# Ledger of designs, part 106: designed miniproteins, single chains

Each design is a single chain, and the fold is of that chain. pLDDT is the mean over its residues in the fold that is shown.

## One batch from the design tools (miniprotein)

Design m3698
Fold by ESMFold2-Fast:
Structure m3698 (fold): chain A 100 residues (1-100)
Amino acid sequence: SMEEYKETLKKLIDMYEKLAELFKTASLEEIKEMLELAIEQVKYLKEYAEKNNLPKEVIETVEEVERHLEALLERAEAGASVEEIIAEVEEKIEELREKL
């Protein structure tokens, strides 16, 4: 339903907002660990959505977020600055908010 889609967006936005806050005081190694944990949480959410036959829009949004977090982790592993990673997280928050 549209309500399930909006609730999923709110949960993903909350996750990203918490990551952005934590990243401001974290080392690059801590950021990598937090991104790995976030990826696992999003994979769990995807499996839950698929198992419970949630709307396609929910599954597609969760998959988009999974790919974005994996890309951020790859960039962190390649030595991207903390500031660059935070900027990309904040951009994703804005994109998700526009869908609400």
Scores: mean pLDDT 87

Design m3699
Fold by ESMFold2-Fast:
Structure m3699 (fold): chain A 86 residues (1-86)
Amino acid sequence: AAEEALRAAVRRNAEKAGVDAEEVLRRAEELVPRLREAIKEGEEAVRELEEEQKKAFEAGDYVTALAYVAAAARVAIELAREEAAR
């Protein structure tokens, strides 16, 4: 359900931005390991990835910007599942 809702939200936002939703989802999968590692490294590493996302958005690279948002949502869902399993 949560992953299906995330995919639906990505598709809607991709349509609004005029970009390919499947490319956004593919890039998000590449960003998930980077975001997981940044969370382990600390707030400074997460801040650097957030700055990359902001620069992509400002440059009109909505594929990268939306992929970052989707990756962050996916990691949040995974962390929520881990917490619920405890």
Scores: mean pLDDT 78

Design m3700
Fold by ESMFold2-Fast:
Structure m3700 (fold): chain A 94 residues (1-94)
Amino acid sequence: MSEEELYERLKELLEEMARALEEEKDENKVIQYENKAFALVYEAYRQGVPAERIKEIVERAAREVLEKVKDEETKKRLEKLKNSIITVIDSLEA
């Protein structure tokens, strides 16, 4: 997986998660997107993308999606996911 591929795929997942939160109100679907985001990040790490680069990509993708989100609860949920992913990546650098 390239850094650009990770960025594009993560951005798409976060956009789909925002849509599920705002339009569908489907918590199960939101959890599925959260799980996919964690799996994607873990796969990138396994394929040799440096942890520091993954964190930068996560922060960039989340920032771009958050700029377009209208709902405050959706923003909080996306920020919580971003912080959780970064925490997991930080544990991999130990």
Scores: mean pLDDT 84

Design m3701
Fold by ESMFold2-Fast:
Structure m3701 (fold): chain A 86 residues (1-86)
Amino acid sequence: SKEYEFYLKVIKILAEKLKKNGASEEAIRDFVSAVAAMISSSDPELAEKIYEEAKKILKELLNEKDYKEALSFLDRELKKVLEEKS
């Protein structure tokens, strides 16, 4: 969808900023917060697509500890969207 394509472009820009800032704690927080807002604003199908794209980026750019913490936060936000649909 056009909405997913737009979010994908924004996520790629945020990923570049995260990479340039060496995956600092603040840069991770900014990335995760922005992605969480996109997930929370989306229907369940779009939210899952955003989540999977962010998961791939986080896995590539973060160490295991930071990846697990970031993913846990996004998992909670995705679950809220899925539960609201139910």
Scores: mean pLDDT 83

Design m3702
Fold by ESMFold2-Fast:
Structure m3702 (fold): chain A 85 residues (1-85)
Amino acid sequence: EIQKLIVEAVKLAMEAASKLPEDEQRRYRAEIAKLTSEIMLAYKNKDYEKTIEVLRKMADLVAKYDPELAEKIREVIEEIQKLVE
């Protein structure tokens, strides 16, 4: 269940890329990919605190370009928090 929520959050973050200027899309996608790798590594190590921390960093990045998608990511993070508690 947590892994599916992580995948959904990443999908939402990648959707924001299409709303960025073309010159920013490549850098944005690279940053999301880096954060995704950090999230997945933390999750596999069962480090849920770090998983949530990096997901929040991803939401903050998305909020600069798409506040609505960022809020959806934050909702997913809240669901993950309920599952790890």
Scores: mean pLDDT 85

Design m3703
Fold by ESMFold2-Fast:
Structure m3703 (fold): chain A 73 residues (1-73)
Amino acid sequence: SLEELEARYEELRARIKELMEQRGPVDEIADAVAEYFRLKAELEGKTPEQIEKMAELAREAVRENRDRPLRLD
């Protein structure tokens, strides 16, 4: 339902804020932000192709705007 989607959207927003405040790993922030934009695009009635493109662009934006080295194994 719309109510369930909005609840999930708010939960993701809170999680992104927490991850950013805790200076969490870039990949985790990127994944959370991508999922957030995926849900936002779905709520806006975007096509599956548009949803995936928005998610990938959001992921790239997080990586490009974070002055942190990538995780090394």
Scores: mean pLDDT 71

Design m3704
Fold by ESMFold2-Fast:
Structure m3704 (fold): chain A 68 residues (1-68)
Amino acid sequence: SALDYLTALRQVEELERRAEEDPSLRPQYEETRRRNRALIDAARASEESSRRFREEHRERVRREEELR
């Protein structure tokens, strides 16, 4: 879901920032990124599909107006 995607993305970004300040957190950052990677990739693919569908619909409406 979008909420799961945003939560996973936020966790990775937050831990990345913390790991920049404290190198001891880098293993935790890498593990969190690895666990969430599949979820993030799946959510991105889903969002991309939705974006393309909306863009195609908008293009069809524009083309219909141009043919009037």
Scores: mean pLDDT 74

Design m3705
Fold by ESMFold2-Fast:
Structure m3705 (fold): chain A 90 residues (1-90)
Amino acid sequence: SVAEMQAQLAEAEAQLAAELASAPPEERHTVRLKNERRLAQLRKANVLAILDQRYAQTDDEKEKANLDELKAQLDERYAAEMERLEKELG
């Protein structure tokens, strides 16, 4: 459910903040970048679930086509973000 996804994101943000606070100063940048990768995954899942819910609720073929395009764009943007984070981590 949306509430479960919101709870997971909030819990992840709290855990990541605690992890960053406990990291040695020299490792904080690396820890932060790895944590951003995890948050990007959760944010993508949240957006996808919202798009899937909208797709299930609409009977308009044009809106369905537009939602399919938004899903494809989400996948492309996520792949680009993950590549960016990987370059910053390596």
Scores: mean pLDDT 82

Design m3706
Fold by ESMFold2-Fast:
Structure m3706 (fold): chain A 78 residues (1-78)
Amino acid sequence: SRIEEIVREVLESDPEVASFEIKTEDLPENQVRVTAEVTLKDGKKTTVSFSVDKNASDEEIREKARKALEIAKELVKE
C-alpha cells in the first residue's frame, strides 16, 4: 500500500534502524493503524505506532512516521 511504502522509506532512511516489520490495519472512518516492530543498530527493540487517514498526503504520512519513530527511539534510550 501507499502508506506502507512511505513508512518503509522513512524507516530505511534512518541511520539508527537495523531492521523492521510493518503491519497495517484498516480502521473505521478511512483511518489506517500502522505498527512497526523496529530493531535499532544498538540491538534495542521498539514499537512505532500511529494512525493516519487513507487520503492523507505523502508528506503528512512521512511526517507522522518520522515523529512516531523519534518518540519510539526516545522511549528506549538512556
Scores: mean pLDDT 83

Design m3707
Fold by ESMFold2-Fast:
Structure m3707 (fold): chain A 118 residues (1-118)
Amino acid sequence: SEEIERRRKEVLERIEELQKELDAVEKRSSQVGKRAEEVAAKSTPEQAKELQKLIDEVQRYLDSAREYLEKAREYAEGGGLDDVRKAEEYADKAEGYILQAQVLINLLEEKVKEIEAS
């Protein structure tokens, strides 16, 4: 139907936008992660462990975002309303994981700054 094709177009456009956001967040994660590893060498063992835990959690959320975005794309290319709904649901999950990764990257960056200032 016209409604299904419109929703398919909208979710495909959203998937493209989320992919660009994910790419940007992955680049930022790499930059902040490298800085965190450098700072960890000058920190206490407890601080180093906390930084590593945040790095690992960010990577886990980014991996989940990539997986769900791929599933969203596969379903968006499908035939019917149920496929479009699944594409929308998987896009929502991907967006949630991207947002969680951004929150943790911000926390990681602040902790890096705190250690550098001490």
Scores: mean pLDDT 90

Design m3708
Fold by ESMFold2-Fast:
Structure m3708 (fold): chain A 93 residues (1-93)
Amino acid sequence: TTTSNVPEVVRTEVAKRGSPADKGAIMSGIVYAPKTSKNATLTATAEAAGSTATSTKTAPAEPITLRADVTLPEELIGKEVTVTVKGTVTETE
């Protein structure tokens, strides 16, 4: 698994949905890059990592799925790519 930089599209979506460091939510996701020669779709799911363990009994946070079309480098085509997005996420009201 290769860790790539977060595309600016994904970062922008996190910024739109979340407040800065106040909430401390972390978004992490894994994208599998099939043997595509042009574009791959990145999917990231946002979860309140800190609250997950504590809120297991109460109610799990709703995951937010982000999707962006990204052109991968040749060396990453056909490999698993891990995309990590750090930011605060707020649910849509």
Scores: mean pLDDT 40

Design m3709
Fold by ESMFold2-Fast:
Order: C-alpha cells, then structure tokens, then sequence
Structure m3709 (fold): chain A 65 residues (1-65)
C-alpha cells in the first residue's frame, strides 16, 4: 500500500547501517546503506520490496525522500 511505501522510506531515513530486502517471488536481493545510497539505489530497494516498477519507485523517492 501507499502507507507501507511511505513507512519504509521513513524507516530507511532513520536506519543507522545497511538494510537488505529479499523478494522470494523474484529471488532478487538488494542491500543499501541509506546514509550513502543514491536516490536510484533507494528506488531499486523499493522496487524489489514492493514489486513495483523502478519508475514508480523513483516517483515515491522524489516525493517522500
């Protein structure tokens, strides 16, 4: 949901170290350090986490990051 994506962005903003996500449906794993990660890396994390397109994930990052 939209609220889950916003909550994840807030979680990432407050994370003190690397965060990993694994999508069991696609078998894709992404690890980022939110303090140093680019907007594109944050967007890729959300794309994998929520099964949304990279372009949709970038729109969320631009609006809420």
Amino acid sequence: SDDDIKGTILYLKNADGPVSVFNPETQEKVTIDPKTASKNEIAKFLSVRFNISLSTAKEYVDKYW
Scores: mean pLDDT 84

Design m3710
Fold by ESMFold2-Fast:
Structure m3710 (fold): chain A 95 residues (1-95)
Amino acid sequence: LSPTTGGNQQVLGLRGYLERLRKAIEENKDSLTEDEKQQFIDLAERQARYVGRLKRENGVDQSLVDSTGEILLGILDTVGASEEHKQRVLDLIRS
């Protein structure tokens, strides 16, 4: 049996939330303040750590990890985050 099921429901819920958030950020990207951009960078790092923890503790399908990572990177790209921030999110979600 694959150990990938325990975290899947939690990541699916998070992914749905992040997809809605990403859309809202994309629709308002030209109106974002520097403080708001930093808050979204901080949010992406926290959510990447959460997904990484779920993967380690409960198991999560790699496809869900990867697709959630793509959404987080999309948020970071929209707010103009640095390559270092994107790499940190990737490291956190894959660790």
Scores: mean pLDDT 83

Design m3711
Fold by ESMFold2-Fast:
Structure m3711 (fold): chain A 72 residues (1-72)
Amino acid sequence: SLSKKGEELEKKLEPLLEELGKSTLPASEKEYIYYEALYKNNKEIFEKILKLMKEGGADPERIEIMEKVLKE
């Protein structure tokens, strides 16, 4: 299920989130690195999350960062 796959991705990305939390990089660059890692690990879940964010009226800055990942 999508929920189970989401939990598996969260566990896989947890070490990256901890490393980014210790980083001095700007928040926007940290978010980009996180979403790039998400995309590389599971394109299907990345695309579903992006769609849900667009449908739910989520933060437009996050949507822009995610779309930038897709353009590279």
Scores: mean pLDDT 76

Design m3712
Fold by ESMFold2-Fast:
Structure m3712 (fold): chain A 100 residues (1-100)
Amino acid sequence: SLDVEVYLTLAIISAYLAKQAAERGDLDSAREALENAIKTVKKALELSTDPAVQEELKKAIEHLERAVQLLRDGASPEEVIREIDKALEEIEKALQLVRA
């Protein structure tokens, strides 16, 4: 579970970087950070054997992918940030389950 915990921690960092970039209107940096977060969550999902952790990580991936789509569609920063915040909630919940 240590490898899963490390990847989840890195995913949280990437998601926060995406949120900060979106708040500044730096759409290129926001997209890059979101793509890094998605890649990192997918690695955590591949390493996880706990179905409860897997369900939370699948939800996180859906929210991060939706944030990427909202950026492509020219949605407001507030809509992008909302999806990032939902993904962060699911990743943090998965991290709590891994640490339990």
Scores: mean pLDDT 89

Design m3713
Fold by ESMFold2-Fast:
Structure m3713 (fold): chain A 86 residues (1-86)
Amino acid sequence: VDEKAAEVLKVMNEALETPVPADPRLASVLPGARVHVDKKRKELTIHLPSASKEDIDKIVEGLEKAGFKVLDVEITDTEARITIGL
């Protein structure tokens, strides 16, 4: 599960062309981004405050190209959520 979460963060960072430091993995993607792993459902949910549709589209495309299954994408005025099957 941890290896899959790290791979997802790498794909997201590659899609956004932002370098990921070895230590602060979440903070290097987008400030305020939160990642939740549900081990029972084998799902990873990414919460992105005030993310643009363009950034979301890039993340989704990068994840699908890397072979991850994107289960759900929800965009609201205050946040976006991307749910990925692990």
Scores: mean pLDDT 64

Design m3714
Fold by ESMFold2-Fast:
Structure m3714 (fold): chain A 104 residues (1-104)
Amino acid sequence: MKEELRRAAEEAVRLAIEGARKLIEQGRIPLGIGYILRAIGLLFELDHILETMEPSEEALKKALEVVKEGVRKAREALAQGDYEGAVEVALEALEKAIEILKES
């Protein structure tokens, strides 16, 4: 489960960075850069929690479900050209997953 959650989180970050790059291409440079930095920071925090806090199996399952749903929604938003929406749903899923892991 740790490896599955890490991979799902990496995919969420990849989608957030993809959406952010599209925003940069559209001239929304500070917003896109800010989103990339947030995505990297959230991935770092998630990895740190997984290595240091020994989350419960139940918390890992709940976090994985949240991240997988975020990945699904981000892909749909990107396919529709909603780049800001794609970034926001991916980042929100990562933030919620981190909260679940910390509260376990």
Scores: mean pLDDT 89

Design m3715
Fold by ESMFold2-Fast:
Structure m3715 (fold): chain A 71 residues (1-71)
Amino acid sequence: MSEKEELKKKLIDYFNKKLDEIRKIAEQTGSKEDIETVKKRIENAKKNLPKIIDSMDLEELRKLLEVFEKE
């Protein structure tokens, strides 16, 4: 597997974990209407994530991963 493919997989996994965490927080603190809105936004983000990541070059992927690993 290429370095680019490995970085894409790591970033997609990282974002999916963060989105799932946001969903759990919304489910604990939000109204039912707010929870439904958050779920739809998360579904759209997950759907668009592979396309966004695929559009990035190797340098952009590395920079993005570095930013998120510093959290």
Scores: mean pLDDT 76

Design m3716
Fold by ESMFold2-Fast:
Structure m3716 (fold): chain A 47 residues (1-47)
Amino acid sequence: SLEEKLKKYKEALDKYRQAVIDYYEGKVTQDELAEARGAYYKALVDL
């Protein structure tokens, strides 16, 4: 359903936002950031 897709989108967005912060703080790798970003974009396209 659209509600389930929106929930997944919000979860992926929150994870991506956290990954961006963690990346600039040196806590995660560029590959980990790219993975979170990819998951976010997939969830966005599925809306």
Scores: mean pLDDT 86

Design m3717
Fold by ESMFold2-Fast:
Structure m3717 (fold): chain A 72 residues (1-72)
Amino acid sequence: GPTERAARVLANYFADHPDLSLDERREAAAAFARARLADGANAAELQAAITAAAEEAGLSDDAIAAIVAGVR
């Protein structure tokens, strides 16, 4: 759906910018989450999409957990 397609853009952004800090990745994920929630996305679908994007980017489980925990 639209959230999955947008999450692919986020995954590509993480892949294209391997120099991003964890805080910068969290900010990008939070911005993505805010935009998708404003468009009526389901919170569970959104968390799953962000988790998948971070896993695709090769982040550690601890980093993924920190990014997802920062999403509201």
Scores: mean pLDDT 74

Design m3718
Fold by ESMFold2-Fast:
Structure m3718 (fold): chain A 87 residues (1-87)
Amino acid sequence: MEAGEEVLEKTKPLFEKAREMGEEALEALEETIRLAVKAGATPEQVVEAARLVVETLERLPMPRGAAVGIPAAVLRVIGSQLPQTPP
């Protein structure tokens, strides 16, 4: 995970914010980063996804389990920005 260091440095403030919101926020942020990296997102796209997750969690009080849906929704937005290879 050679891009992990840049992502960690840029997402560190986001992790601090998520940590203050609680374990569910931290889990949603970690899951978003894992899924974005697995999907082949660039470090910049991973950081943007992390920002969107934290901003969404901060704006709305999320019931337990609802935060799990946020990473998938954010990854759809990133996916639209990735070059799509023809079938």
Scores: mean pLDDT 65

Design m3719
Fold by ESMFold2-Fast:
Structure m3719 (fold): chain A 67 residues (1-67)
Amino acid sequence: MSEEEIRALARKAAEEAGLTDSGDVMRVTQAAYDAAKQAQPTLSPEEVRELAYKAARDEMERLAARR
């Protein structure tokens, strides 16, 4: 999985979340990106995608819990 594919995946996860606050979008995108980058050397593209989406959901839940 390329770095560009990882960035696109992270951006898509944040967009599908429907976030409107730019700070929240950035945090969710970064969480998904970091998780995917960390996983991609050892896991399959499918597993990397699942981890990226999980990281995005976890960060969204954390942000929602603060509101």
Scores: mean pLDDT 74

Design m3720
Fold by ESMFold2-Fast:
Structure m3720 (fold): chain A 63 residues (1-63)
Amino acid sequence: MEGDYYRVRRDTQAAGRRVVTLPEGTLVRVLRVHSDGMVEVEVVGTGERVLIDASALEPAAAP
């Protein structure tokens, strides 16, 4: 999971410096997996780092 690319399955709230909604289809790279089912991801294209629920992600090919 860490270092792999995923897509957001549906519009999902994610927490960074503020709470943001990541639209369905947003491509992210997993930076770190947390024990509570949350993952730290980097949004591809913007470089924004946020925490999102792992259940909101599906595997994707690297860009």
Scores: mean pLDDT 78

Design m3721
Fold by ESMFold2-Fast:
Structure m3721 (fold): chain A 71 residues (1-71)
Amino acid sequence: SRERLEKLQEEARKGNEKAKQELIDYLVSRLEARRGGELTPEQRELVRKAVEENVDFALEHGKDIVAAFEA
């Protein structure tokens, strides 16, 4: 649910680490699904790092990363 993802993003902005990790896990899973195939463990780790960096940047600058992914 987009509404649930928006709630996770707001909680992550408040410093809720659990909500931040749930959001990151979801975004990584969405990227895997969009590629139409399983990522290797090495590829998954690189994707997770990129997603974490983008989430951190978005939270720091008040940007809506959920809207970007649900577009």
Scores: mean pLDDT 78

Design m3722
Fold by ESMFold2-Fast:
Structure m3722 (fold): chain A 86 residues (1-86)
Amino acid sequence: SEKEKVIEAIKFAYEKIKEVLEKLTPENAKELFRELIEELSKHPELAYSKENLLKLLEGLTPEELILLLEGSYEVLKSTVENVEKE
């Protein structure tokens, strides 16, 4: 179902962001975010967001990208945990 595809995409994004956060520093933030965009773009349900994510990569500082990734991780973690409890 479409709902199941969206949930799988959310779980995929959560795992990829988690992997990035384990390695993330201000010095590598731009490079790791670019790699994250490429990994997320491999998932069919997330491929359409590539252009918007590349705009964020260009427009944000390394420190702002770290805050964005940390915030995104917390939101996705909460979403995954809530879906698994239902």
Scores: mean pLDDT 82

Design m3723
Fold by ESMFold2-Fast:
Structure m3723 (fold): chain A 61 residues (1-61)
Amino acid sequence: SAEDELAFLRAVAALSDEELAALRQGRIDTAVRYTTGSREQAEALVEAGMNRIRAEAAELA
């Protein structure tokens, strides 16, 4: 839901750089385990999402 998405984004915004890196790695590891097993594809998808978040954050800074 939109409310759950907003709560998630607020939680992510409160994370340290180390915690953000751990979250990214966890997402990649989960994608590899529960998809095709292609680590390269999982990494590319996660990085595309993270790069979008970074770009949005840079616009706010």
Scores: mean pLDDT 68

Design m3724
Fold by ESMFold2-Fast:
Structure m3724 (fold): chain A 99 residues (1-99)
Amino acid sequence: SKNVGLLNRLGKEWIELINEIPDEELREELIAFAKELTEKAIAESVGKSNEEVVNILIREEGHLNIIMNYLGFRYNTDVSVIKSQISLKAKATAQELKG
């Protein structure tokens, strides 16, 4: 579906952004979480309305945000720029789902 395609694209964009993180262990752990959250969002989006899929996306972006804050602290790495770019990609995808 269009919704599944948009969420797959978002997951790929999130992974591309996370790949810019210089700490290898932090990068690999965040990629694993981004994949898990994207796969969960896609599975849950099947048969849902565009509005319901937007709510799923916002929830899973929130989960990734919490994980990035926690792991950034644990690995003593500033993830603020990458985190803001992840949120911008999520917002753009949500707008496409609504329009």
Scores: mean pLDDT 89

Design m3725
Fold by ESMFold2-Fast:
Structure m3725 (fold): chain A 97 residues (1-97)
Amino acid sequence: SEEDIRFAQSLLRSAEETLELAKKVNEPEKVIKLIEEAIELFREMIKNGLTIEDLERVAELLQEALAETTNPEVEMQLGALHTAVAARLVSLKREEA
């Protein structure tokens, strides 16, 4: 849907900004890689549609990045991304039930 594409585009932009910050502050390579993997999933959602499976995978990647992050600003941005993904995931699971 247009709303799903708009949501994925918003998250992609936020994730790209978080990646830029993470690189600037020399976050661990594991954190950078996890954010890059989340970005690729957001791009896939924009191209091929948003799925519960992809959102669950993104939530897991962001949660793992949050466990490994060392910078408070990166942590805040990753937390906001995770919250948005988790909220959308809950909404979609309710629609499928």
Scores: mean pLDDT 88

Design m3726
Fold by ESMFold2-Fast:
Structure m3726 (fold): chain A 81 residues (1-81)
Amino acid sequence: MKEERIRRAEELFRQGLLAYSQKRYEEARRLFEEALEVLKDENNLLKAAILMNLGEVYAELGEEEKAAEYYAKAEEIIASL
């Protein structure tokens, strides 16, 4: 069910935010990527938020080009809403 997928993605997103706050960037990246996979074909504010935070994780890891790609993806979703 779509609602169950959104709830699962939200839970993974919360876990990723906690990992990020603890500077566990590789774990945060994995959790955010898993949350995106759950939302695969859904375009909503949650997906945009996850993409934005993935960009922040990649920026912290020094991967500036990858960070920019995720920020652009988040903006594209927001523009489509």
Scores: mean pLDDT 84

Design m3727
Fold by ESMFold2-Fast:
Structure m3727 (fold): chain A 80 residues (1-80)
Amino acid sequence: SMADDLEQLRQHLLRLSQELVDLAEKHNDYEGMNEVMRRLADLYRELREQLERGEISLDEALERLESFFEELKKELEERG
């Protein structure tokens, strides 16, 4: 169902957010974490809205969120 898909997307965001917290602790870069968290949350909101409108599949939303997260991780690592 749409509700199950939205919950899966939310749970995925929570997992990625925890990885950012772990990276911030490792590198002592909470400012960088806050910036990438904002950008990740903005994409999550857009993907959630597209999923609710039936414009994308759950798999597409998860893949896009994951790909963007890997890009954000690289940017955060380049700061430290």
Scores: mean pLDDT 83

Design m3728
Fold by ESMFold2-Fast:
Structure m3728 (fold): chain A 63 residues (1-63)
Amino acid sequence: SSAASAEQLARQQEINRLTNRALDAAKAGDLDLMAQYIDEVVALAQLSPQARADLVQAIKDQA
């Protein structure tokens, strides 16, 4: 496998980890911590403002 494939896998694993931490923060009522993890996902995945808003809504709906 190419180095690019390994980097994509590592990035996706980190996005999943941060998203789960954002959900845990939301369930705990820590919306500031949730927003910090979401901002890290946005930077790592290069999400549009709309995709960020959709992610926030999805996490809140699951919490």
Scores: mean pLDDT 85

Design m3729
Fold by ESMFold2-Fast:
Structure m3729 (fold): chain A 71 residues (1-71)
Amino acid sequence: SAEEYLAKGEEAYAAGDYATAAEYYRKAIDLDPRYSRALLGLMQALAALPADHPDRAAWLAWLEERVRALR
């Protein structure tokens, strides 16, 4: 469920594994696009990722599209 993915994302974030956290938050949003906690979690995880992380830009663009689609 989206809630299980959110919980896994929060555990990964607490452990400092921001890339894994971002993956789980993304899965939660994919199941529930209006899941505000997962959207906020993904924003925070992406902000905490190293600037050189290969997926950072792609995941940020994905998040921006999802947020735009909600309006």
Scores: mean pLDDT 80

Design m3730
Fold by ESMFold2-Fast:
Structure m3730 (fold): chain A 78 residues (1-78)
Amino acid sequence: GPLSAEDTLLQQALVLLNTFVLADKQKWKSLPLEKKKQTAQALLDLTGIYFPEAAAVLANPGVRTRLEARLEKVLLQE
């Protein structure tokens, strides 16, 4: 079936992650844990800038918190 709005946003965030963050994977691996966590928040904000529909989804604090947790989990596996 079609992706939910939250799953679509996460997919868009992962495209931006690979384009802007994981382009230098060695630099990413050397980054402190706190900076990696901050990257999840910054990446969601960037997703809202590139995809206006994502900004509306991220306006809900509960949704944003869930997406931050999901994205942080992905980031810590890279």
Scores: mean pLDDT 83

Design m3731
Fold by ESMFold2-Fast:
Structure m3731 (fold): chain A 99 residues (1-99)
Amino acid sequence: SALQDKIIEILEKTAKEMESLGLTQVAKKLREYAEKIKKNKDDPEKFIAEVEKALADMNIISLLLKNTGEETEIEAAKILEKAVEEISDLAREYLKELA
């Protein structure tokens, strides 16, 4: 699915951005989410479950980064928030296609 591929692409691009900001552990987690999501592309229920888990974890990471008060971490949080919104929108459209 083109929507599934876009979700995976956003996670991989966001991971590269996190790595460029020196947030190597955040980048690693995002790549792990992308891998689990990609593995479940042929199982819609498992695909959505892994996407929802990734979004929940990304929201927690974003809040923790904002709470540091550090400029780079605040910028990283904004990037994660944008990725969460874009992935959430694509996941909703994917669910509509399954109905």
Scores: mean pLDDT 90

Design m3732
Fold by ESMFold2-Fast:
Structure m3732 (fold): chain A 70 residues (1-70)
Amino acid sequence: NFSKYYDGKPYYGDREENKEAIKAVEEYFGLPVDGKMGPEVAKAVIEFQKKNGLEPNGIIDEKVFKKLNE
């Protein structure tokens, strides 16, 4: 459940505060769970955003987490 990330923060880049959220997204997409915002994660987020009518910017924000929870 991604509702704990509905904090209004944009999650992007390889930073300590983003690590847990990025790991959860990596697990959702079946990617290696390393907590790093690499090109594989960015690509998966962009494709997910395109499929869900969101701006394909690769930023994991509250709108992305809400769609991941559906």
Scores: mean pLDDT 74

